Designed miniproteins, single chains. Designs and how they scored, part 8

Each design is a single chain, and the fold is of that chain. pLDDT is the mean over its residues in the fold that is shown.

## One batch from the design tools (miniprotein)

Design m266
Fold by ESMFold2-Fast:
Structure m266 (fold): chain A 80 residues (1-80)
Amino acid sequence: DAEEYFNKGIEAAKEGKLEKAVEYFEKAIEIDPNFSLAYYFLGLVYYQLKELEKAKEYLKKALEIDPENERAKDFLEFLE
């Protein structure tokens, strides 16, 4: 399910396997397009990959789904 792929994404990110983390978070979003945390962490991973515009796009999507995601809001403000 979406949460299984999300958890695999978190483990990949912890291991520094950033491209693999992207793949897992994208699979989570494919299963559950309203999975705001998956968009948030995908934004964080793109930031680590130096893909700043993609990081901003995914953080904005996380906030569109969950406007109360204070961490996504704060990080997006930091990047702008």
Scores: mean pLDDT 87

Design m268
Fold by ESMFold2-Fast:
Structure m268 (fold): chain A 67 residues (1-67)
Amino acid sequence: SEIEELEREIEELEREIEELERRLAEARERYARGEISREELLEVEIELGVKHLELAVLKTVLRKLKE
């Protein structure tokens, strides 16, 4: 089922986002200590932002398919 496939993709993406949020918290601490560059911190922030956008799109598609 396309709905079941989308639900699995959403669950996987939510797990990826949770891991990225932990990685961002660590990256912010490392940046504050001068251990990583601004560019390295920004890469994690961008990746998290892109994943949140992907999640919003998939959730919208799933909602429409269930209507």
Scores: mean pLDDT 88

Design m269
Fold by ESMFold2-Fast:
Structure m269 (fold): chain A 56 residues (1-56)
Amino acid sequence: RPSKEESEFARELRKKLGVDHVLLVRSEEERERAEKVKKKLEEEGKKVHIVELEPE
């Protein structure tokens, strides 16, 4: 648990989406990196979803 806020948010998303990992991104650059991580994790049999966060 890196932080309570992040853990709660990730837990809610994992529960809602039924995935093993949720990758949170705020920009297109982060999304591109997350796509690469998703591919690697999926090769290991993990279910991964990428979510764009709304800017504050």
Scores: mean pLDDT 72

Design m270
Fold by ESMFold2-Fast:
Structure m270 (fold): chain A 74 residues (1-74)
Amino acid sequence: SDEYLARLRAEAREIALAEARELTDSEEEALRLAAEALRARAEWLLSQPPSEERRRAAEILREHAERLEEELAA
């Protein structure tokens, strides 16, 4: 649903970072873990039977991961 995709755009980054910060006190490590988790979720979605919603969800998750990786590199 469009609502589901909108929620991923708005919340997926913050949720991934919050979960990562429960595992480490290092901001650098949290960014890395969050990016890895988002990429893993995107790859899993793309491994499922083809769906426009899954493809768009994977794209959103990959975009969040890429931005976190850029922050890690800075």
Scores: mean pLDDT 88

Design m271
Fold by ESMFold2-Fast:
Structure m271 (fold): chain A 75 residues (1-75)
Amino acid sequence: LVSEGKQLLNAGLSLASLKKYEEAIKLYREAAEKFLEAGDYKQAAKALEKTAEILKEMGKYEEAEELRKRARELE
């Protein structure tokens, strides 16, 4: 459900603000899955972009760019 995806996305944002990056990534990935299941590709792309931002902060640039490419393909 879209509402469940939004809750997971917001929880991930809170964890990212606390620099709990691995936990934030887990919640963002779950949010993306919920949005994809609901057919909400715009919100799924947003969750993937948020995951990529955290990966970039962790120095995982190649993984971040791959997720950004996938997010653009969903738009």
Scores: mean pLDDT 81

Design m272
Fold by ESMFold2-Fast:
Structure m272 (fold): chain A 62 residues (1-62)
Amino acid sequence: RYEELYEKQIEALKKIYEDGGPLTKEDVERGIERIKALKPGEPSPLDVRSGEDLVAATPPEP
């Protein structure tokens, strides 16, 4: 199931690059490699990854 989601994410990255987005071929390749690395051990989709990024976006500054 999650493998289908990973493939969809890979297609989305390729599409963004082909559409002329801000991503470079190197960025797309790295993204694909990371997605494939998550697949064999990670059951959660990339959506969880974006959640962690949001947590880092709120630094505790007193």
Scores: mean pLDDT 57

Design m273
Fold by ESMFold2-Fast:
Structure m273 (fold): chain A 69 residues (1-69)
Amino acid sequence: QLEQDREDARRGAEALIDEIERKIKSGTLTKQEAVSLTTAALILAGFAGDPELVERVRKVAEEADKYLA
């Protein structure tokens, strides 16, 4: 169960990273969405126990902040 849950969390975090990147490229990302999506992605990446994935979330969050500035 926990192993499957960690895999599901990893996939969920990656899907959220992709969603954030897609919204940035389409010019549709709002501040509220950026906060919600990055927070959810960070929680899932942390639960997955994948430090590379956590770093990817941080980079996407920085990209979102730059886009919204």
Scores: mean pLDDT 85

Design m274
Fold by ESMFold2-Fast:
Structure m274 (fold): chain A 80 residues (1-80)
Amino acid sequence: MDEIMKEYLKRIEEIVKSPGDREKKKEEFLKEVKEEVMRLAEEEWQSSGRRHPRELYVRGAEQQVEALKKKYLEEEKKAK
């Protein structure tokens, strides 16, 4: 868990500092993160034997994506 978050933060810093098309890289990164986090939430729900509502895992994934979006905005402000 900590390792995957550290990797996302590193990628955010690299995109913010990159000399290329930052907007396109940002969109691609956020899309990848959303897809990966949602996939992991689905796997966790299945591994739990569906003992809790699927929505609980989906909401957790959505909150994680939202937190990463906020972190991206913070790193953009620091890079200016």
Scores: mean pLDDT 75

Design m275
Fold by ESMFold2-Fast:
Structure m275 (fold): chain A 69 residues (1-69)
Amino acid sequence: ALEKLKEELSKTKSMAEIGKVVLEFLKKGGVDEEEALELAREKLKEMGYGEASIKAFVEGLRKKAKEIL
């Protein structure tokens, strides 16, 4: 499950795409929330985002996951 999420995240080019991919995997199940959020964090670091932006995005994504799941 995590390997497929990592592969899909490697193809993303924006925060919006990262958010969409992570939420889709969380909705389908089989992926731990914190592990999925950590993969999103790593991808954002690779894209050059700063820690404050990454933290804000990850917390926003966690809130959205809670609303959907």
Scores: mean pLDDT 79

Design m276
Fold by ESMFold2-Fast:
Structure m276 (fold): chain A 79 residues (1-79)
Amino acid sequence: SHMLSDEEVEKLLDPETIERARQILLENLKKAGLDVSKLTEEQLRELALTIAYTAQKLIEIGDEVDKEIEARRKALEEL
């Protein structure tokens, strides 16, 4: 079971992020040779929400890592 429902995930995400994730998903599925017409709208929505949420969390982690790298770089420059 997912830790959050699709509705709860959607409330945590910017609508633009959800739509962007949907477009990226469709493009990648086509590029992989998968027939997107065999997927239900519900399945596409679930996948898009999962990707959008994962992307948001990865950006959060990336921002944290970037801040740590910058702090370490500044410390080295002051030596």
Scores: mean pLDDT 70

Design m277
Fold by ESMFold2-Fast:
Structure m277 (fold): chain A 68 residues (1-68)
Amino acid sequence: SMEEVKKNVELVVEYLKSQGLEEEAEKVRRNFERFVEEGVDPEEMKETLKLAADIIAQEHNLPRLELP
């Protein structure tokens, strides 16, 4: 659902900010706001967010964030 997408975006954004990755957090927020405006399917957005979070974590040698 869109509610779950918004919650997961906030979880990723807060996690990245807590790791000092404020620019990456802002990019995630901006990209997903655009996806919402473009009418991307909520389930596709959830999968895309999970993949993006995993990639960012790997690139910055951070623990993987577990999303619902």
Scores: mean pLDDT 82

Design m278
Fold by ESMFold2-Fast:
Structure m278 (fold): chain A 96 residues (1-96)
Amino acid sequence: SLDEARELIIEGQAKLDEKDYDKAIELYEKALELAEKDPALKAQALLQLGEAYLEKGDYEKAIEYFEKAIELAKEAKAVSTVEEAEKKLEEAKKKL
């Protein structure tokens, strides 16, 4: 199911590029469920959920997901995900 989680993240990114935020969110939530035993992949799915909510204009949810992504990415030692999520968190906070 981890390969399915990765495929769903790719599909979600395509939907996000199309500005279909609700479909992107559905796909990323499914990826998050399938990634439960992979903290790095789970952190990536949380980062993508934050990005989808940020682009949708739901800044409070975006902040929540970026904070969760940072926490799990630090646990997983996924440095690039930590850096990206911290950068996106600052962007979301500036929108409030």
Scores: mean pLDDT 89

Design m280
Fold by ESMFold2-Fast:
Structure m280 (fold): chain A 102 residues (1-102)
Amino acid sequence: SAQEYHELGQKAFEEEDYSTAIGHYSQAIRLDPDYAEAYHNLGLAYLYSGRLELALEYFQKALELDPDYEEARKLLEFVQELLEKKPNISIDELRKLLNEFL
């Protein structure tokens, strides 16, 4: 099920295996295209991988599906500011900022 793939993605994310998390979240959204939480978590996995433009796209999709998704909105705004002010941010600096922001 979509939920089972989402749970596998969350487990991979907790293990910091962002590539595997991306794969599982992608399968979740293929099975349930309206799964706002899976889009949000896919965005988060891309963000931790340093893929800012992809993270932005998926946070935006989560917010289109659930306009009241506060965490998706906060991360969307955070990534928009990074792309404007620090487009060449390193993964190490990005992860330090994320640990402080989240």
Scores: mean pLDDT 88

Design m282
Fold by ESMFold2-Fast:
Structure m282 (fold): chain A 67 residues (1-67)
Amino acid sequence: GKKEELLKELEKLAEEYLELLKDDPVRRMVAEHELRQLLEEAKKQDIEGIKKLIEHLKKSIEYLKSL
């Protein structure tokens, strides 16, 4: 369904975020913990809640790419 598709997109974005931090083990460790919590929370959200989490994570990825 739509929720499962959005959760899959969020998981892929989380993987992309962690890959961008592969050369910073301390930052990656903190991000892994935060993203794990975010993914668990996303499972409890409705479609609109998951879309907001996707938008937030996309902005965070763009910020990391700008460094």
Scores: mean pLDDT 85

Design m283
Fold by ESMFold2-Fast:
Formats: C-alpha cells, sequence, structure tokens
Structure m283 (fold): chain A 95 residues (1-95)
C-alpha cells in the first residue's frame, strides 16, 4: 500500500512535469521543454512519453544523436509505441 501510494505520487509528478514540457514545446521554448521532460523522467523513469517528448525537443534543437538515444529509451520501455518508432526513423534520416 505505501509502495503503491509512492508510485502513484511519482506518476502524478512525472505527468505534471510532462505537461509543463509540452506547454514549453508548443511555445517554441525547446530548452525549457527538455528541462521539464528531464524532471518527468527523474520522477518516473518508466514514463515512456517523457522520453519521446524529450527526443522531439532535442530534434528541434538540432541534437539528432541525443534525440535518437531518447527515442530508443522510450522504445525500451514501450516497444510498440508507433510514434516513437516513426520519430526514431525520422531522427536517423536527419543524422
Amino acid sequence: PLAEDEKFRREVEAYVYYIGGVVAYHHGDYEAAVKYFDKAIEADPEFAPAYTAKGKALLELGKYEEAIEYYEKALAIDPENEEAKKNLEEAKEKK
């Protein structure tokens, strides 16, 4: 029960930071977006959407190799994520 409560708190915290990153991304503040997604990953290292979103922000910053690494991390957590697979292939083409 305590472990479940702590997991839930971390999942909520990760999601809140993730939303902050998405908002920053939509405003074109890719550096701020990366920082928010980093906090989401720190809160819940299994939260695959934060890895995919960080990869997208890194692509916008021209950091193609780092973006590839984060898409691969997202797929290690969620292997069937079609968005992460598509984004990984696009990032590899930009490299």
Scores: mean pLDDT 85

Design m284
Fold by ESMFold2-Fast:
Structure m284 (fold): chain A 57 residues (1-57)
Amino acid sequence: GPIEELKKKAEKSLEIAKKNIESNPVIARVAAHEALEAAKQANDEELIKEAEELLKK
């Protein structure tokens, strides 16, 4: 359903952010913001926390 698609989007965006932290920090930051937005819409507290931690970098 829509919530499951949002969780998948958040997880995929987190993966992109993690892979790009060192090589492309601007792309990593954009991906982390997309992950946070999707995680908030899915109301997934664990995904929200993970995205917020990446954004503190």
Scores: mean pLDDT 84

Design m285
Fold by ESMFold2-Fast:
Structure m285 (fold): chain A 59 residues (1-59)
Amino acid sequence: MNELIERIAKAVENALIEKGYPEDFAKEVAERVKEKMLEKGATTPQEAGRIAREVIAEL
């Protein structure tokens, strides 16, 4: 996997855990963000940020 995608996924996971979400939930959100980035061909931090916001906001 692309290192940037992995870093974004970990950042999302950690942010959710810090907000009090269960680790399982945080991991699932991070995995969904990673999968969406790969399916859309998103490789930039800006694109990753938009996808992460969408996933988090819809929870």
Scores: mean pLDDT 74

Design m286
Fold by ESMFold2-Fast:
Structure m286 (fold): chain A 71 residues (1-71)
Amino acid sequence: EEKKKEAELRALAAQLYMEEELKEKYAKEKNEELLKKAEEILKENLEKNGIKWTEEEIEKAKEILEELLKE
């Protein structure tokens, strides 16, 4: 179910952002490096949960992470 996947993605992205000290890195290094690091960590979390993502799903995750960073 598409919306269920999106909800899981948003939950993982939000949890990732809150758990990590990415806010400090964002303030210091800028959004580009933060997005790359967050993408790597997101992939790690998905792999550990046995979830396989397509390129489209990863791109959606990047958009959601960018929105979270802007908040």
Scores: mean pLDDT 60

Design m287
Fold by ESMFold2-Fast:
Structure m287 (fold): chain A 61 residues (1-61)
Amino acid sequence: DLREWIRDYVASFGKTITDEAVDKLLALVGEDKRRIRAVVDGLAGLPRSTITVADVERIVG
């Protein structure tokens, strides 16, 4: 499941991501794992433990 893969990738940075944020990420960038990795790498730099919809929107633009 791509959503599980996204959560696992985010967890590799010691963070969590909300289900709504996962859905928003997929809506904005599609199912391209390369693009998803690039966005998650940006999200991993944020000074918070839980990634939200607002964080995804901020990074994607």
Scores: mean pLDDT 84

Design m288
Fold by ESMFold2-Fast:
Formats: C-alpha cells, sequence, structure tokens
Structure m288 (fold): chain A 56 residues (1-56)
C-alpha cells in the first residue's frame, strides 16, 4: 500500500543518519514488518529511529 511504501521511505532516510550497526537492526525490523504489512510496527520502527537520531 502507499502508506507502507511511504513509511519504508521515511525509515530509509532516518537509517542514513545512523551508525551502520543500528541501521542494520532497523532495516531488518522494517523489512519484516513490511512483508507482514504491519503498519503499526513500521510506525514504531520509524519513531525509534527518529528518537535515536535525535540522541546522536
Amino acid sequence: SKELEELLQEIAEEMKKLPDEEAEKFQRRAVGAYLREDVEELRRVLEEAKRLVEEL
């Protein structure tokens, strides 16, 4: 769905700002949630990634 694609794109942008190790963990979670069409989990991944970026 468009919402799933938009969330994946936003997560990808946040992952560019993270260290490789943390980006890999978020990537695995995001891909898994996308395959399950789990919008709620994608939103959680995005918010956690944003929070971690703000803490850097």
Scores: mean pLDDT 83

Design m289
Fold by ESMFold2-Fast:
Structure m289 (fold): chain A 76 residues (1-76)
Amino acid sequence: MKEKEEKIEEAKKYKEEGEKAEKEGKLEEAARKYEEAARKLEEVKENLSEEERKELLEYGIKAGILDIQVGVKKTF
């Protein structure tokens, strides 16, 4: 299915951008990128394989952890 393939490819791209941003200390950007990766996979979640579903979970967890770190950092 074209939509599934496109969303999976977009999710992988966002994950790579998120990993790069995290390594550069850009936690807010990294959180947003992982959220976008998870969102792309969630749009086609019913068509995901077991491995792809695990990736969705991993991206969501990573985004959540980064959001907590960003929230703490924003409190000055």
Scores: mean pLDDT 77

Design m290
Fold by ESMFold2-Fast:
Structure m290 (fold): chain A 82 residues (1-82)
Amino acid sequence: LSEELEREITIALGRMYRGIGNILYKQGKYEEAAESYEKAAELFEKAGDYELAAEAYELAAKAYEKAGDLEKAKELREKAKK
């Protein structure tokens, strides 16, 4: 695969995981939603899309906060600032 095509596929996978996170969040499955958002953020970082990565880390942080994992939420918000 070309580097550009690999980047496009990686972003598409990130968007898929973000979508899965949104569905899980709406169902009240906050920990699972947070894990899906985290995977999306890591994929966006790999693709070099730091804006999408920051958004996904913030979504993961909010989901962990809803799940009661305040420490993980704090860690992910720090990643979102970078």
Scores: mean pLDDT 86

Design m291
Fold by ESMFold2-Fast:
Structure m291 (fold): chain A 60 residues (1-60)
Amino acid sequence: SPKIDRLRQVIEEERRAAEEAHRLSEENKDDPFLRLFWDLVAGSAEGVREIIEERLKELE
């Protein structure tokens, strides 16, 4: 299904965005504002991914 394929693509994009944000948080651990910013970005991406994964399970 094209809709399911798009949801799977978004899940992968959000997963990669969270991984990159976690990496940037670690790289900037000496800057408390940048670390907090990237931690919030990672948390947001993880939250969106979880919501989409739950929706995908309902469509399977």
Scores: mean pLDDT 84

Design m292
Fold by ESMFold2-Fast:
Structure m292 (fold): chain A 70 residues (1-70)
Amino acid sequence: SEKKAKELLEKGKELIEEGKRELEEGMEELRRESSKENPDIKSITRAIGRVLRGIGLIFEGELLIKKAEE
């Protein structure tokens, strides 16, 4: 199952990279909106959603990599 392990590793790495991007962009949106005189609540809520999505993707990717190492 070397081929299956490689597929899980590739998928896991892709999810981690996507999750890191979402997390970074979401945190940057939060910082940007929070620094404004009149922060937009909808933009803040969207940014929080991106952060949570990013964390979820990283977690899923890490689980796939761990499974590939079995």
Scores: mean pLDDT 87

Design m293
Fold by ESMFold2-Fast:
Structure m293 (fold): chain A 62 residues (1-62)
Amino acid sequence: SEIEEALRKKLEEAAKRVKEFLEELKAQGVDPMELMREAMRRLADEISRAFAEVLELKKKAE
């Protein structure tokens, strides 16, 4: 499905953005436990955004 392919690609892009964000925080000397907490928060936000964007694309196609 085109919708499933779009979601997968957005999730892959989101994973890359989260990794880059964590590397920036790590470089700033953020506490490892806080880094993990931020990682979980950011990942949840990115997943929610990817689903919302895919649903919006489906609505525009209808």
Scores: mean pLDDT 77

Design m294
Fold by ESMFold2-Fast:
Structure m294 (fold): chain A 80 residues (1-80)
Amino acid sequence: SPLDLLRQWLEEKGVPEEKIAEIERLVEGYLAAWRAGDRDAMNQLAIRLANLLHEAGISNEEIGKLFQALADAVAAERAA
């Protein structure tokens, strides 16, 4: 799944397990808000997720790529 690939990517970057678990919870919340069409919740969760990724040492460019991958995953789900 996209979340399994995200976990592997964060583990390869040396992100601690506790922080990976928190990132996964925020990503799941973000995807749920996206599917519900809750733009306000999406924006709030995106800010929290970006801040947590910055604390983990992830670059702005890589954060942008992650959000694009999440967008592509939701688009693929809706097309199926």
Scores: mean pLDDT 81

Design m295
Fold by ESMFold2-Fast:
Structure m295 (fold): chain A 59 residues (1-59)
Amino acid sequence: MEEEEKKKRIEKLKEAIKNSTNGFYKRDLQLQLERIEKNMTDEEFDAYLAKRAEEELKK
């Protein structure tokens, strides 16, 4: 990914998170931010979400 565009996308997501009043939407934005910071593909992100859901169920 273009490093400059990645930084701008991160800043936009941080602003959207700050301005969000919906907890679920805020959570989704935080997950998108983490995906960009870790350079996850769509497939890796889907696997990450599935793994997170499984770990929560195992608790």
Scores: mean pLDDT 73

Design m296
Fold by ESMFold2-Fast:
Structure m296 (fold): chain A 67 residues (1-67)
Amino acid sequence: LTPLQEAILDHLAAHPGRVFSAAELAEALGVSQATVSRHLNALEAAGLVERVPGRGYRLTEAGLAAA
């Protein structure tokens, strides 16, 4: 994982079951929404986060183990 991907997983793991938008993660991590969205797409492809339609992303069991 890249340092930013690890930071995304750590933030999600600190709030288990919560759905975060890319904008919320961008504000929390101090990066652009475009940067967070690219990494969320990579983490979703890896099975570490799952997309919740219309709401954002949440951590999978595999993502929790990687955090």
Scores: mean pLDDT 83

Design m297
Fold by ESMFold2-Fast:
Structure m297 (fold): chain A 75 residues (1-75)
Amino acid sequence: MLSERQRVEADLALATMEFSIAKKYGASLEELERLLERLREIAERARALGDEGTAAEAEELAREVEERIRELREE
């Protein structure tokens, strides 16, 4: 069974891939808002585990997703 740290790292990898797909093929505002929520949860979980690197990566990706959401809301 995956450890909590491995699950957080796996969740971040999946979220990163999902955002890459969203940037290439497009995504709904609702899908991006769900991705943002997941990234915030991943960052909090990583910080709780002392994994500052994973937390920082999740926070950085969350900022990029927030920027894309802002762009779509202005369209």
Scores: mean pLDDT 84

Design m298
Fold by ESMFold2-Fast:
Structure m298 (fold): chain A 67 residues (1-67)
Amino acid sequence: MLEKQVEELVEEFRRKAGEGDFEGAQRKIDELEELGYTELAEELREQLRIAQERTEALRAGDYERAR
């Protein structure tokens, strides 16, 4: 079922992003785009960018931006 594949990809995305595996998370977004879920993939890309920016802000000592 296509819906099950999408659900699995979203779950893997969240798992990898939570682990700090942003490259792995991006690959799951790419797979969603290949399946034609472009809008969902764009939403997840934005979530990934926010997570990466917060991680970079914390690494740089900019806790104000990480909030």
Scores: mean pLDDT 76

Design m299
Fold by ESMFold2-Fast:
Structure m299 (fold): chain A 81 residues (1-81)
Amino acid sequence: SARAGHIEQAERYIELGREYAEKGEYILAGQYYLMAGLHYFRAGDHERAAEAYRQAAEQFKKAGDDLSARNALSYAELLAK
């Protein structure tokens, strides 16, 4: 199903985000977590989407990209309410 495809793609992006975070590639890690959040959102999984956006925000913050961090956190906060 379309939902199952979005979940599978989101899980692949989560693994990529972890891999690049472990390598210290924080901008790439944040971008992968944003893509995971978008795919969880498209699957209707707002809880996992919000968590992925929070993970993206943390990675952007580690990179010193405060604007991308704030934007990602705003997406997470909208889905958590």
Scores: mean pLDDT 90

Design m300
Fold by ESMFold2-Fast:
Structure m300 (fold): chain A 101 residues (1-101)
Amino acid sequence: DLTSLSKEELEELKKQLEQELEEKYQEAETIYKTLSPEEQKEVEKEAKFLQEHLNLSPKAAFIVSVELLLEKKGNLSSNSKIAEVIRNEGILRGIDLVLNS
């Protein structure tokens, strides 16, 4: 229950989420470097759009833009299965964060 966490617990949770975002950003950066120059420009345009119109952070906008490009290219064998795996892992990690906060 986030509403029952102390200020120190909330700051620690924020730090952990920021680290997780950085790890995902590094993974997205690795994928981005394997893309064609045209695909890299598409990612950059999408990331800027998401930052300006959806108020996403630069790192979050970049990660989402890379993921959207991969989905568009059909490089994901099953979008529903991958989304479910990511969701389940995110839920488990979230539970672990709450239990250790």
Scores: mean pLDDT 68

Design m301
Fold by ESMFold2-Fast:
Structure m301 (fold): chain A 64 residues (1-64)
Amino acid sequence: PATPTPEQLLAGGYDLLDEARKAGLPEEQIKKFREQIEEAAKAGDTERILEISRELVELTEKTK
């Protein structure tokens, strides 16, 4: 399969943000991650989006 585009990763990031909110992650942190993912997507930085997404998943698991 082809490497995901920044746009596809951004869509996945929004799904992860929704899960983080459901898990009880603070809105301030959710806003921070959203801004970071959006900036990385604007830059076309696929690796950065993946890094931020991984960090978000780790914090979500920790918050559950």
Scores: mean pLDDT 80

Design m302
Fold by ESMFold2-Fast:
Structure m302 (fold): chain A 47 residues (1-47)
Amino acid sequence: SEEELRRRYEEAKERYRQAVINYYNGKVTIDELQQARGDYYKALVDL
């Protein structure tokens, strides 16, 4: 549904934002940041 796609987008966007912050603070790996980025773009395309 459109509501489900929007929810997934908002969740993926927030996770990507947090992954960027955590990466620059040394809390996550580059691989984890890349995964969050990919999940965000996938959710964006599915909108």
Scores: mean pLDDT 87

Design m303
Fold by ESMFold2-Fast:
Structure m303 (fold): chain A 55 residues (1-55)
Amino acid sequence: LSDKEKKGIEDYLDSLSEDELKVLIKEAKLLKDSNPELADLVIKLAEEKLKKLKE
C-alpha cells in the first residue's frame, strides 16, 4: 500500500464511531483470506483509533 492509500484509510477511520470501528475490525478479519496485507493494516489502524477513543 502507498503512503497516499494509507493516509486515505486513516482519514476514513477518523470519521468512524467506536461501534463502526469494531464492526470494521470484524469485517477486516474476514478479508484476511483474500487480502491479508490490507486486512492487517485496517485492523491495526482501527485498533489504534479505538485505543485513543478510550483514553
Scores: mean pLDDT 78

Design m304
Fold by ESMFold2-Fast:
Structure m304 (fold): chain A 60 residues (1-60)
Amino acid sequence: MKEEILKILEEMAEKYKELGNESGYGLFEESKKKVEETKLSDEGLEDALKSAKEAKEELE
């Protein structure tokens, strides 16, 4: 689950980079690092994964 969230954030960061939005790219890279370091409950990780998937679908 955590790895899936990180993968989605990485894909979103690359999309922002392709759009020339370096600030957005940097923010998603920082968010990815924070998710790696933060201990979230399983429920929190499930909610985060759902939100990340929905955000990715909106970008596509």
Scores: mean pLDDT 70

